# Ledger of designs, part 46: designed miniproteins, single chains

Each design is a single chain, and the fold is of that chain. pLDDT is the mean over its residues in the fold that is shown.

## One batch from the design tools (miniprotein)

Design m1589
Fold by ESMFold2-Fast:
Structure m1589 (fold): chain A 64 residues (1-64)
Amino acid sequence: EEEKRELAYEEARALARELAKELGADSYSVERVGDKEFVATLKKGDKVYEKKFSFEELLKKFLA
């Protein structure tokens, strides 16, 4: 279980990095919210954007 959580977290980081590049964000972070969700927070100037990823979706995408 913990190994799968690491894989999901790495996938979330990769997706957040891609979004940051697309948006031209100044910074980004990924936070685990509860057992089954990750939230990417992207900051560009005074604007803050959030993107939610489900643990199960991340694992399916990574393991596919």
Scores: mean pLDDT 75

Design m1590
Fold by ESMFold2-Fast:
Parts: C-alpha cells; sequence; structure tokens
Structure m1590 (fold): chain A 61 residues (1-61)
C-alpha cells in the first residue's frame, strides 16, 4: 500500500519534470512542483515524503 503510493508519487514527479522547460533551473522546477502539485494536491502528512522524492529525482538528473 505505502510502497505503491511512493511509486505513484515518483512517477508523478518524473512526468511533471519531463514536461517542464529544459532551460529551467532545478530551483525553478522545484518551485513549480511545490506550488502546483505538493501544496495543492498532496495531503499534509505526505508533503515531506513527496519533497524528499522530488529532491532525489532532481539529484538523479
Amino acid sequence: EREELLERMREAIRVALDNLPADWTDEQKRAFIRNNIIDTTVPEELKEEFERLLDEELAAR
């Protein structure tokens, strides 16, 4: 259950990042995901985990 949720969050982050302009900085991409996905869609108790996954995906690129 939790593992499935984490994989879905990783997929959502990857798809969102792939659709952002390539010329944006990691800071701009992070701010966009935070403002448009994390702060609007992600439940409060999952925001920290989602931000961790976002930072991991950005570091891997």
Scores: mean pLDDT 76

Design m1591
Fold by ESMFold2-Fast:
Structure m1591 (fold): chain A 87 residues (1-87)
Amino acid sequence: SVAARVERLVGEAVDATVAGDLEAHERALAEIAELLRAHPELRPVAFATLRRRLRERRAEIVAVSNLPAAEAEAQLDAWLARVEAQL
């Protein structure tokens, strides 16, 4: 289903963030944004899933980023803003 596709892409985006793979992260982000434009009813579920997974893995994301914590958090905020901006 489209919902299952969105959930998988959200997982891929978070995994790419943990891995420090900016290209994979941006690719997943673009696909999520396109799906949410076509299916805006999935937006609340997608964002809730995204925020939950980021919360659960926040320490890992900060650690693997090799950035100061404040800069890593700013990048996560920018990532969420990019998802919203593409809607």
Scores: mean pLDDT 77

Design m1592
Fold by ESMFold2-Fast:
Structure m1592 (fold): chain A 85 residues (1-85)
Amino acid sequence: SEKEELLKKAKELKKKAEEMRDLVDRLSTNPSLKPTGKEKKEAQKIWEEGKKMAKELGLPSHLAPYVVPDKLKEEAEKLEKKAKE
């Protein structure tokens, strides 16, 4: 159903926002371009996936790293509200 699709998309956005928020909290910055351990490579992938989702939502590509998770969460909450109406 339409409501189920909206809720599913909202859950995906919230999950990515949570992953990115955790990255911001731990790294306090955009992942470095310098080679680092496997954990930082995994963090870079999460960051890139989150930026791609933000671009698909029409959000600016130049958003500061600490802003992106909050914007993804805001968009997810809009979808959830629409689904529950």
Scores: mean pLDDT 70

Design m1593
Fold by ESMFold2-Fast:
Structure m1593 (fold): chain A 87 residues (1-87)
Amino acid sequence: AAALAAAAEEARARARRLETALAMGDTLSKQPKEVQLFNAEQMEKKDPVLGALLRAYVEDPEAGRKAIQDALARARAEAEALEAALA
């Protein structure tokens, strides 16, 4: 029970981080590519995974954005399944 609850919380945390990556990428997409890359590099110093997702979004907006969306959908589905197992 405790292990499943911890797994559900971690999946929710991953989903929140991916939501942040998508929102940040979408906001920064209105800026010049140089500014977008600078923000991705600064984020990589704090969170290498989040920074890498933002860099991919800048280098290939279509593929990078889709990768974040697909990862977010998977994280949400995982959290939902784990929460359902706890109910």
Scores: mean pLDDT 81

Design m1594
Fold by ESMFold2-Fast:
Structure m1594 (fold): chain A 78 residues (1-78)
Amino acid sequence: KKPSLEQVLLMRDALKFALDAIKSEEIKEQLYKRALEELKKDPNNALALAFLIVYYEKKGNEEEAEKYLKKLKELFPE
């Protein structure tokens, strides 16, 4: 069953919590590279998009975070 936008946003909040718990910047960078790899395989991967939004927000790159958020919202238009 395809996840709803609400489910993806909840997953984003869970990912934000998980990233806050991870103390290693090396592990965060590895997760970032994995998310990019998953997006190359499936550009509509909502989980990978949600992760990249959180990652860029935590890095202070609001422009990139907004680009991925816009793309995620375009996948679930109302």
Scores: mean pLDDT 76

Design m1595
Fold by ESMFold2-Fast:
Structure m1595 (fold): chain A 80 residues (1-80)
Amino acid sequence: KKLEELKEKAIKALEEGDFEKAIEYLNKLFKEAMTKIESLEDLLKAIGLYLRALGDIMDGDVEGAKEALEGLVEVAKEAE
C-alpha cells in the first residue's frame, strides 16, 4: 500500500500545517504513481491532479488538497 501510505503522510503533514513536508510526500506519491501509469489519458489525469494538489497545498486549501491526493491515488490504482 505504498500509494495509500504516501497519501496518508501527505494528509497528516497538511493537517499539522507542515506544507513543505506535504509537498515532499505529494512528490513521492506522484513519482510512485508514474511507475504504474502507461496510458496518455491516465498520465494527463495524474499530472492535472498533481498540479491541483500542489496549488491547493500552496494556497492552504487543505480539503481541496485532500481531494486531489485521493484522486491521484485512484488514477494510479486503476492504472495498475
Scores: mean pLDDT 83

Design m1596
Fold by ESMFold2-Fast:
Structure m1596 (fold): chain A 70 residues (1-70)
Amino acid sequence: SVAEAVIEATAKKMGMSPEELLAKVKEIQEELRKLYESGDEEAFQKFVEEQKPFLEKYAKALEEAHKEQV
């Protein structure tokens, strides 16, 4: 599928396996949800800032992968 191919290409661009990429993205999403639900706004903002370099690289890699598969 296009989604599977895009994730594979994205992971390759990031130097990760598709499984590692999906696991890391899931972990980030789960941690953000927990922090949001906890009401600890400072911890939430700190975690977002700490993850920005990864998320920016991920977004760029995902955009390029999407262009290659579509």
Scores: mean pLDDT 81

Design m1597
Fold by ESMFold2-Fast:
Structure m1597 (fold): chain A 75 residues (1-75)
Amino acid sequence: MREREEEYGRAVARAVRDAYNFAASSGNDEEALEMAERAARVLIRHGETKGLGEVVREAAERTLEELRKEIEKKK
């Protein structure tokens, strides 16, 4: 990957996780995951308009998968 694409991917992953953390502060992990999924969809659509759709999708999907595994381990 190009250095800028890696940095962009990290920024997207951080934004998705921040959306989760913001919603998780209300005490509901399932609602927090839904918020993260909504944020990921918005970022992916925007990334597609900039020719960065694959980088954004990979970072967002990876972060969502990590969050789902973390929630499943709590149950």
Scores: mean pLDDT 78

Design m1598
Fold by ESMFold2-Fast:
Structure m1598 (fold): chain A 88 residues (1-88)
Amino acid sequence: GRRITLTITITGGEGKDVTVTLRMGTDVFDRLRLVGIKAIDASGNKVTAKLEKVVREPGVVTLTFSVTTSKDKSTVTLEIVLEELPPP
């Protein structure tokens, strides 16, 4: 299906783990599949990014990601790739 890339710029992490939360409606989440996550520092080096948890509540889903920032780089770019599921 169609792929959607969400790009999040993180600044000032100072080599620490940063938590990123993404919230969406349950109807949106149920039409999407998480395909991949990737984080790159300002020099183009890969850094660790992980989906930590998914919490489903009435009407909303919250995805929590952790990203390890680079201590000597001010910016990390997190890319979250989602794919639309085919219609039923």
Scores: mean pLDDT 80

Design m1599
Fold by ESMFold2-Fast:
Structure m1599 (fold): chain A 103 residues (1-103)
Amino acid sequence: VESPSNVQQTPSEVTAREGGSATLTGSATPPPGATRVVLTFFQQRPGEEPVPVKTTVGSSSATLTLTGLTLDDTAVYTWLVTAENSEGTSSNVGPPSRLTVLP
């Protein structure tokens, strides 16, 4: 299967205050003939490995909304889009977004 194209994440940088909210949106164009699309957001805190925080199935776009922000939400957020058909699976990664939470 062909890789997803036009992979985007907005905004590239967000600064918010503790107790506030932040919204990140990932989008991609699935390849022709894809029967399933999965979009997963990952959070990578400084010095740590990425961990999945949200998975959306059946959509080529997804929104990650974080509310009640704490300083621990300061991280780089990436997302992975996977397209599947009867012949196999192909993936692509979105550009990173940096979230900075201030006191």
Scores: mean pLDDT 77

Design m1600
Fold by ESMFold2-Fast:
Structure m1600 (fold): chain A 111 residues (1-111)
Amino acid sequence: GSSLAEVIKKVLEEIYKLLEKLLENPDDEKTIFELEVLIGMLLIGAGVLKTTKGKISQEELEEIEEIAKKVIELAEKILNNEKASEKAKKVAEEVIEAVKHTLEVLRSHLA
C-alpha cells in the first residue's frame, strides 16, 4: 500500500477520536486546536498526492472512504449540537470540507 494512504488513514482516525472528545466537551478549545492541526495535515497529504503523481489502490480508497464517512457523520452531529460553541461548529464544518476535498483528490488518483 501507499505510505501516503496509510498516513491519510491515520490522520482521519485521529480526527475521529478528537471529534468524539469534542462531542463530550463541546467548548474544549484544546481539542478544537488539535483538530485544526490535523485538518492542515490532511490537506498537506492531499496536496502531496497531487504533486507527486501518486496512486492509491481501490482497496486503500475503500478503507479511507469508510473512515471518512464516519468522520463526516460525527462532524455533522457537532454541527447539530445545541451545546456546541461557534468555534466547535466552525472546526466541524472545516473537517467536513477537508475530508470531502481529500476524497475527491484520492478518487482522481486511483491506480
Scores: mean pLDDT 86

Design m1601
Fold by ESMFold2-Fast:
Structure m1601 (fold): chain A 118 residues (1-118)
Amino acid sequence: AGQQPRVLDASDEELRALAAHLRELARNGSVTEAEARGMVSAVVAVMNTAGYPEEAIERFRRAMETLIEQGRYSEAAELAALALEMILRGKSAEEIMEELARLAEEKGMEEAAEILRE
């Protein structure tokens, strides 16, 4: 239900567990392209249900697609986990985009960082 401070049929605990799982996948470097695309779709659905602006959702999606195109699946998982954690904390779209851009820069993902700052 889209009427609670929950995102898409998930409790805050379930979203926190998902974010932790994505961080573990990123740490182990065992993320496949299919898993990375699934994570992007999940976070986009979460952002859409939470009422984030379409512009911010498209920036996130384009940045993630750039990482996937470059074979950076584990880094995509790390950004997806951070996005979920910030959504869970009730952060604004601009706060989320800036923190994702900062992490992308720290990881040498300059193109993704530029997209996130549009």
Scores: mean pLDDT 79

Design m1602
Fold by ESMFold2-Fast:
Structure m1602 (fold): chain A 62 residues (1-62)
Amino acid sequence: SKKLPANPKEYTSEDVELLQQQIEEDKQIIAELEEKNDPSDNHKLVAKKLSLIGNQEDLSRL
């Protein structure tokens, strides 16, 4: 993804905390869905994995 929510030079601790919180939430949901191994949840699992990757990429640019 090419999306940058803010100028990296101007990232606040709040912006970093929001990204970290979202990453942790996504990890928890992904772990739960993977443990259930229910095919009906595949669309949710994919959506959460994409969210996790995007947020991790944004955080890595800091």
Scores: mean pLDDT 74

Design m1603
Fold by ESMFold2-Fast:
Structure m1603 (fold): chain A 95 residues (1-95)
Amino acid sequence: MKAFEEKQKAMSEEEQKEKAEKLIEEGKRLLEEAAEEARKLPKEKQERFLAARTTGIVLRAIGDGLDAGLSAETINEVAKKILELGDEKAEEVLK
């Protein structure tokens, strides 16, 4: 526990931003894969499938952020950005 708190505080704001950007990039890549998979499903199942996959991608990003020693604030920003990108992909697939 103490080692995790020290890791969070030892990480510079720039390092936190770089790690956060990499997690957002990975989330964006996974959302693209989810969108392609969704397009292969019947229309009635696409929205639910994308919602479930976006949730899984967000949970993974939170876990990876914790392992990387990111602050809770930075992890929340990453999660919000992935959710925003997921909504954009859902709108693209469903139109």
Scores: mean pLDDT 81

Design m1604
Fold by ESMFold2-Fast:
Structure m1604 (fold): chain A 67 residues (1-67)
Amino acid sequence: EKEKREKLQALINRQIGLTLRLIGHEIDKELYKEGKITKEQYDKSVEDAKRDRADLERIEKEIENLK
C-alpha cells in the first residue's frame, strides 16, 4: 500500500495546486471588474481557469478511484 499512498499524496498535492490557481483566477475576475487588469489578461485568466477546472475534475476522479 506504500505505492497507493505515494500516488494519493501526489494527486492531493496537485489538487491543492490547482485549487490555489483557481483562487488566483477569481482574484483576476475582481481585478478586471475594478479596471486593474486588461481585457487580454482577463480573457487569458478565463481560459486558464477553464483548463484548470477540467484538470481538477480529472484529479478528483483519480482520488475517488483510489479509495
Scores: mean pLDDT 83

Design m1605
Fold by ESMFold2-Fast:
Structure m1605 (fold): chain A 90 residues (1-90)
Amino acid sequence: MKKLKLIAADIASGLLGREVRLGKPLPEEEKEELMNKYLKGLGLDEKEQEEVIELAKEIYEELKKMKSEEEMLDYLLEKGLVTEEEVEEA
């Protein structure tokens, strides 16, 4: 479960980062396609993939409620979903 949360957070952050770079929200269809492509490389079973997608959507919705990138980053760090070192490499 802890490992699946980290994967979900990475996906959610990646989707948000892409939206910020594009300057517009990603359509739901494109978000689902990107999540599915990401997950296919990880060797997860179907149940684990479904759990990660659900968690990623939940984290994504929480991040979208935040008013700034700094607030989003603080949320991810406080929840233990990323480390400061991983953020510095980005």
Scores: mean pLDDT 69

Design m1606
Fold by ESMFold2-Fast:
Structure m1606 (fold): chain A 64 residues (1-64)
Amino acid sequence: DEEMAKTIGTLSAYEAYKKLGNADVKKVEEESARIGEQLAKEYGVDPKLAAEYGAKYARELVNM
């Protein structure tokens, strides 16, 4: 479950970064969390945990 939440968070961060770039870190984090939450609900994964990983990984991508 946690491994799937991390996978969803990673995909969500990448999708948010592709859409928004790195101009607004907070918006990228929010979009990544939103995408992660939606994907988690579809796959029966903890949406809060997936959103948390999505936001974390989005921050890391923007600061690369």
Scores: mean pLDDT 82

Design m1607
Fold by ESMFold2-Fast:
Structure m1607 (fold): chain A 103 residues (1-103)
Amino acid sequence: MKEKEQEELEKKLQELTSRALDLVRAIRMGHTEYQEELDRVLEQILELLKKTDKLSPEVARNVLRLAELTGREDEILAAMSPENQKLVEEVKKRIEENRKKLE
């Protein structure tokens, strides 16, 4: 039961974080009418992050990108467990290392 509940949360987080990234892209292209939907999706993501024991690397990357693009990094990190915060920090370090190699 508990494992199935975490799988459902992970699937919802993957769908919502992907949707939020699409909304951020649309808003940056001038579709400001999507701002209210983005705010609602972000609140849903924060609620699910509080209930999630372990993030997949894909969801961790999406969460990190959303935090950077929305400026809500502190709020998003505060919603996660200490273990998930460490996972996001590890993903961030790997991205920065790869960026330095492309210079």
Scores: mean pLDDT 78

Design m1608
Fold by ESMFold2-Fast:
Structure m1608 (fold): chain A 104 residues (1-104)
Amino acid sequence: MITAKATVDPPVAKEGELVTVTAQASGPNAGASAPRLVRANGEIGGPEGTEVVKTYTDEASNTTTVELRAGGPAGTYQVFGVATSLDGSETALGEPATLTVEAA
């Protein structure tokens, strides 16, 4: 069974601040991972106006890191790790990390 883990740092950011989100795949036959932001209503997406500053993947650890500038509106967003196995037979969503965006 593959797993995906998400992290967010800092977990509380003001609008316009930089946030680092990561997704790490693990387990036998784990493939690439990606972070997925989800709004409080369950829709895929981050705060409006969120700018992706940098994305990089460390193949040795199966970790994808995204540096982003938090947009608005203020609120709570979930960050899920999403991973697919190398043979495509298995997809994992891990426990979400929480990003709280505060008004500037």
Scores: mean pLDDT 75

Design m1609
Fold by ESMFold2-Fast:
Structure m1609 (fold): chain A 75 residues (1-75)
Amino acid sequence: GGHGAAAAKAGDAEKAAEENAREADNSYQTGLLSGRPDAAERGRELAEKAAEAARAGDYEKGFQLSVEAGKAAGG
């Protein structure tokens, strides 16, 4: 894709990282109640990698990792 699309992806990746942080927190608490903290921890790890990719300028990878973080935390 073009570099102009990266700015929109950057905003999406940053917002997705924030949403995944909240989702990971909610899933972590639910996981503690259900005895599944590992799923929430994996979600947090993926969210951290998503933020790192975005900071490195790889917004597409950051966005994809943010989506996977949400799935891991919620599943």
Scores: mean pLDDT 64

Design m1610
Fold by ESMFold2-Fast:
Structure m1610 (fold): chain A 75 residues (1-75)
Amino acid sequence: KKIELLKEFTREVGKILQEAAKKYTVDELKELVDKIREATAPLYREFLEALNKGDFEKAKKLRQEILDKVREIAF
């Protein structure tokens, strides 16, 4: 189900941010989140479009690309 994939995605992003939060002040964490949001916005739009089209294979691939980008920026 598309909702399940979206929930899994948000959960994985949350885990990365929770780990990053251990090292940063609130202001630094806010800047990090803003950078991640800006960098991943185009991929996230493609991910949502793939989910809406029922292209779950493409959605899973895009999800992994977004998660890799989040890790690159956070660490």
Scores: mean pLDDT 79

Design m1611
Fold by ESMFold2-Fast:
Formats: sequence, C-alpha cells, structure tokens
Structure m1611 (fold): chain A 111 residues (1-111)
Amino acid sequence: AGPAPVVTASAAEIASGGTVAVTVSQAGHYTVTVEVVSATTPVTVQLSKDGVALTDPTTLRAGELVGAGVDLAAGEAVDVTATLTGPGTAVLRVTASGDHGSGSVDVTVRG
C-alpha cells in the first residue's frame, strides 16, 4: 500500500460563517466528511469545491457528520464553511478517505 494522504487545513481556527480550505497530498477519489467532535451549539456545515456546492447546508450536533464524494488532484482543496447557530465554540474533524487510506485535520470554529 502507498502512503496515506496527508490532510492539511488552511487555518486551525476560523470565525463563525468562515471557510477553511482542506487540501490532500495525493490525487484520488475521496469521501470527504466533516464530523462535529464537540460544539456548544449546533453548527451549519457546507462542503464546496471551486464555488460549487458538494452538499446542502446541513445543521449538525456533536457526533453528527456530513460528507460528499469528490475527485481531487494533489494539493487541491475542498472548502468547508461552518456557521455556529449561537455564540460559542465547535471543533470539526475533516477526514478525506480514499483507496490509499485516510487522513484528518481538526478545525476550531469560534463565534
């Protein structure tokens, strides 16, 4: 098996309503998922690529996830937009899972 993809976020923390770019080190077909690891309030999450929505805006509680299949080149990004439904903090885990394994990165959302 080849090395698992390295998943990198453009920021470790974003403001509520902000967007983070999540990049993969290896080209492939991926299932990209966003899981709410923890949240003080529900979080509305949307995945997009190059301005095209991969998912509808989805309101998630801690332990819930949303995902989409996408083809990515090495160094290409999926955009994750996250909006808190109230004041507080959430931690999102973004996972890219493909034929060579999976990688993940955590992003904090603050509002």
Scores: mean pLDDT 87

Design m1612
Fold by ESMFold2-Fast:
Structure m1612 (fold): chain A 65 residues (1-65)
Amino acid sequence: SYEELLEEVVRRARAVGAQNPDLTEEERRAAATVIVNTVAEKMGAKLSEEQREELVRAAVEALAA
């Protein structure tokens, strides 16, 4: 489900952010994109543009937390 995909994206982003506290804003955006693409590929998910943007935003926020 989209909810499970969102939860997995946030979980991975929090772990990456915790291990890399000094990431710049640009590096966080790049990492967020990689995380979203990796999770979507593994789950075989086709995302709308709106869903992809939402997931990247959630990942960026989780990386900064």
Scores: mean pLDDT 84

Design m1613
Fold by ESMFold2-Fast:
Structure m1613 (fold): chain A 74 residues (1-74)
Amino acid sequence: MIERGRRMFEAVLAARRAGTADTPLVAPSEEEAKELREEAIEAGRELGDATVNLVKIAELGIDTEVKLEEVEVA
């Protein structure tokens, strides 16, 4: 479960790096995006407030690429 949260951080970091080069033409469909959101919400529910707070920090930290880079190494 915690691994799902970390996978989301990894995906965000990878998207930031790869997306900066050029946005992929094959964007995730609305259904795929909905599925990802549902998984994130479900993981948050099961892990409790800790995961919810982590997701909030991720939204803030995404603007600071240096800090999120450290999470990837950990």
Scores: mean pLDDT 53

Design m1614
Fold by ESMFold2-Fast:
Structure m1614 (fold): chain A 80 residues (1-80)
Amino acid sequence: SVEAVQADFAADAPQAVEDAESILKRVKNAKSITKDEAASLSTVLGLLEAIARTSGDQEAADRVRKLRDEAIKIMEEKLK
């Protein structure tokens, strides 16, 4: 259920930050990004922010948000 998923994610704020940082590195290292890849990565980054927010770790949530905003900006610049 949704409640069980939320309980599992309560401890995962640090992992959400690490995953968001990995996506940002991938985006920075990419020569170009397709619209499909940008849409997929944007969806994952939104989910990571939601996970961090659900954990109650506000600093982690704010960190993921900033990483997401930076990644989206770079993806827009590298779109085919």
Scores: mean pLDDT 79

Design m1615
Fold by ESMFold2-Fast:
Structure m1615 (fold): chain A 63 residues (1-63)
Amino acid sequence: MEEEAKALIDEHTQRAVDAARAGNREEALKHLIRASNAAMTLPEDEAIKRIEEAAQAVRDALA
């Protein structure tokens, strides 16, 4: 249950980063939204942390 959610967060975060590196901002946002949706199944503090980490990774990839 939690392991499955964490795997989905990691998968979509990686795809968002890959899309951002390729210059595909729209695709990066789609994967970031999916990572966020998976994170919402976790406890609130962990969900916020995971969403912030994913957003930062995408931001770093766009720079």
Scores: mean pLDDT 82

Design m1616
Fold by ESMFold2-Fast:
Structure m1616 (fold): chain A 80 residues (1-80)
Amino acid sequence: ATLSDLLAEAKSLPKAPLDANQQKAVKEGVEKAKSMTKEQAIEAVKVTVELAKTLSGKEKAAAASAAVTLAENLLSLGFS
């Protein structure tokens, strides 16, 4: 799957605003992804989306929001 496909899937899940700790974790994830290959970065987003699909309630919403933020940042960096 492409990052655009994963972003669309993450956007289809219920979302909630990320708290400060979750925002920090996503920012750290984006920084790590800058040193990854395209395949590794795409897999990291895919794993986060799949995790969100297995969770429920607020945890599902938080994971989905994190996946959206990570995918959008990676797309902005030219990952496809």
Scores: mean pLDDT 75

Design m1617
Fold by ESMFold2-Fast:
Structure m1617 (fold): chain A 61 residues (1-61)
Amino acid sequence: DREELLERLRRALIAVGLATEDTPDEALLAFVGSVDRSMLLSLPGIGPADAERLQALAAEA
């Protein structure tokens, strides 16, 4: 669940040149916390439900 969501985020960020295979989950969540929802929704394969869950995870981290 969480692992699948973070893997999808990592793949989306790799596709747009913002991450690598070695980017840790903490760095992915820091990115989520640093950007607006519209930026997350612009990522390939990231929908509104995914963006909401990612922002919730970043807020608790």
Scores: mean pLDDT 81

Design m1618
Fold by ESMFold2-Fast:
Structure m1618 (fold): chain A 62 residues (1-62)
Amino acid sequence: MDGEGDAAAARAAAERGDGAGAATVSHEKQLNGEKFGGEVGAAEARRAGDEAAAESGWRSYL
């Protein structure tokens, strides 16, 4: 790894962090036969929206 390609991977990893909760639910759906497949997508979208709102509030609250 030369670091240049790793920079792109690091950004992708940070973006994945926003959906960490959804990723955990996705892992469980595999054991339950995809019961939470649709819910994972909805949860990930909500989490991303909540993170953006929380980050905005953090600056104002600080």
Scores: mean pLDDT 51

Design m1619
Fold by ESMFold2-Fast:
Structure m1619 (fold): chain A 71 residues (1-71)
Amino acid sequence: MSAEEVEKVFIETLKEKSSEEVKKAIEEAVEENKDKPAPERLRKSVTAGIEAGMSDEVIYEAHERVEKAIG
């Protein structure tokens, strides 16, 4: 998978498993960092989610989905 595909799967999982407040924080971080490389944008979006109250369990599920998608 490309770095952009990894970011998409990761971010979609975080948004699916999180509260509306966390989802909004992640979406705002993605938009603010849209011109940055996918790995940097992903890192900043995860940080924004954590600051908004995202649980470690949600981050773990996102890692598992990416690993499953890679094969």
Scores: mean pLDDT 82

Design m1620
Fold by ESMFold2-Fast:
Structure m1620 (fold): chain A 92 residues (1-92)
Amino acid sequence: DEAKRREEEERLIEELRRGVREGEELIKAGELSESQIEWVRLLREALERIERGTPLPEAVREMLERLLELREERFKKPEYLEEGRKRIEEYV
């Protein structure tokens, strides 16, 4: 269903927007490392491309969904962030 795919993409965009906002607040609080700050910047760039209507590759979408599912931990596990960053860098 095309409608279900659109709803899922809208939900992903909303969650990305929230994740970027939370990450930016953590940057202001000085709680993130330089690598984590770069990761938040990359998420913002991915969000901007998606909002401009750039097609989202399935592999990048799956990675973003997994990162958003682990909301509390997405910025705290360097190995997980590195894999996610690599996938998103290939997209942006």
Scores: mean pLDDT 68

Design m1621
Fold by ESMFold2-Fast:
Structure m1621 (fold): chain A 91 residues (1-91)
Amino acid sequence: STIERIAELFAKILDGGVEIKDGKVTLSGVGGITAQRLAEIYGIEIENFVFSIESFLELARALIEHLRLSGMEDEVAELLSELERLLNSLE
């Protein structure tokens, strides 16, 4: 699904694992820790390392903004481009 591909790209950019089950996204490893910190910076809701699909999509958009603002977008340009395309397809 589009959501599963978004989660896989997000996890790959942050070097972590991803599991989608029962409308929830769970991130693990280094990527999971980074995602939690990013959620805290952008004020995105997280509960016990688990995101709703809605909160996770908000976090994925925040990741794109964060990497662009920090000048790190070029290091993961192809993955960011695909992630942004998939996110836009859900609007």
Scores: mean pLDDT 77

Design m1622
Fold by ESMFold2-Fast:
Structure m1622 (fold): chain A 81 residues (1-81)
Amino acid sequence: LEEIKKRFEEVKERYEKAKKLGPQALDEMIRLLNEAERLYLEVKRLIEASGPDVPEEMLELQKELEKFIDELYRDILRYSL
């Protein structure tokens, strides 16, 4: 879980830098989307493995990743058009 959280923080930092560049960072944003989706699948797997008592921290991380992926996807679409 800590490794996933650390990687997600790194992805968020890269996204903040990419946002400052705007459309020029489209390729970077696509790479960040792919990485965020991989992190989401890793968290989903951990949640499924936790059985009936899922730690709240895992559920919050999953929700944060969903929001991040949605935001990043919208930026990619906006800059692609």
Scores: mean pLDDT 81

Design m1623
Fold by ESMFold2-Fast:
Structure m1623 (fold): chain A 107 residues (1-107)
Amino acid sequence: MAQQLQQLIQQSDQLGQQDPYKGAQMGLQAYQLGQQQPSLLVQSMEHASQMLERASQGYRQTAQTVRDITSGTKFSDDQVQKLLDLSDQYAQQAAQLAQQAQQLRQQ
């Protein structure tokens, strides 16, 4: 289990460099496994938080690109808003995991 969790963290980081969304998905899987491994829980939470933050930045960048290409249609405005909402959701989840990890390190 611990070795599998460490491998998932490493694979998540490598995948996240090419595809931040898939990196975040694998990071969350590592965190789910980490909940069963107290010694690696904090590391898995910190890693998942970092991957979610990268995915959030990716959505925000995509929203800006859509805005720049598709000047001012209602359809483009709706798509931009959906991407910004996803960015905000991922950023909030990342911040929550980072705060929880910090609290656990202090205990």
Scores: mean pLDDT 82

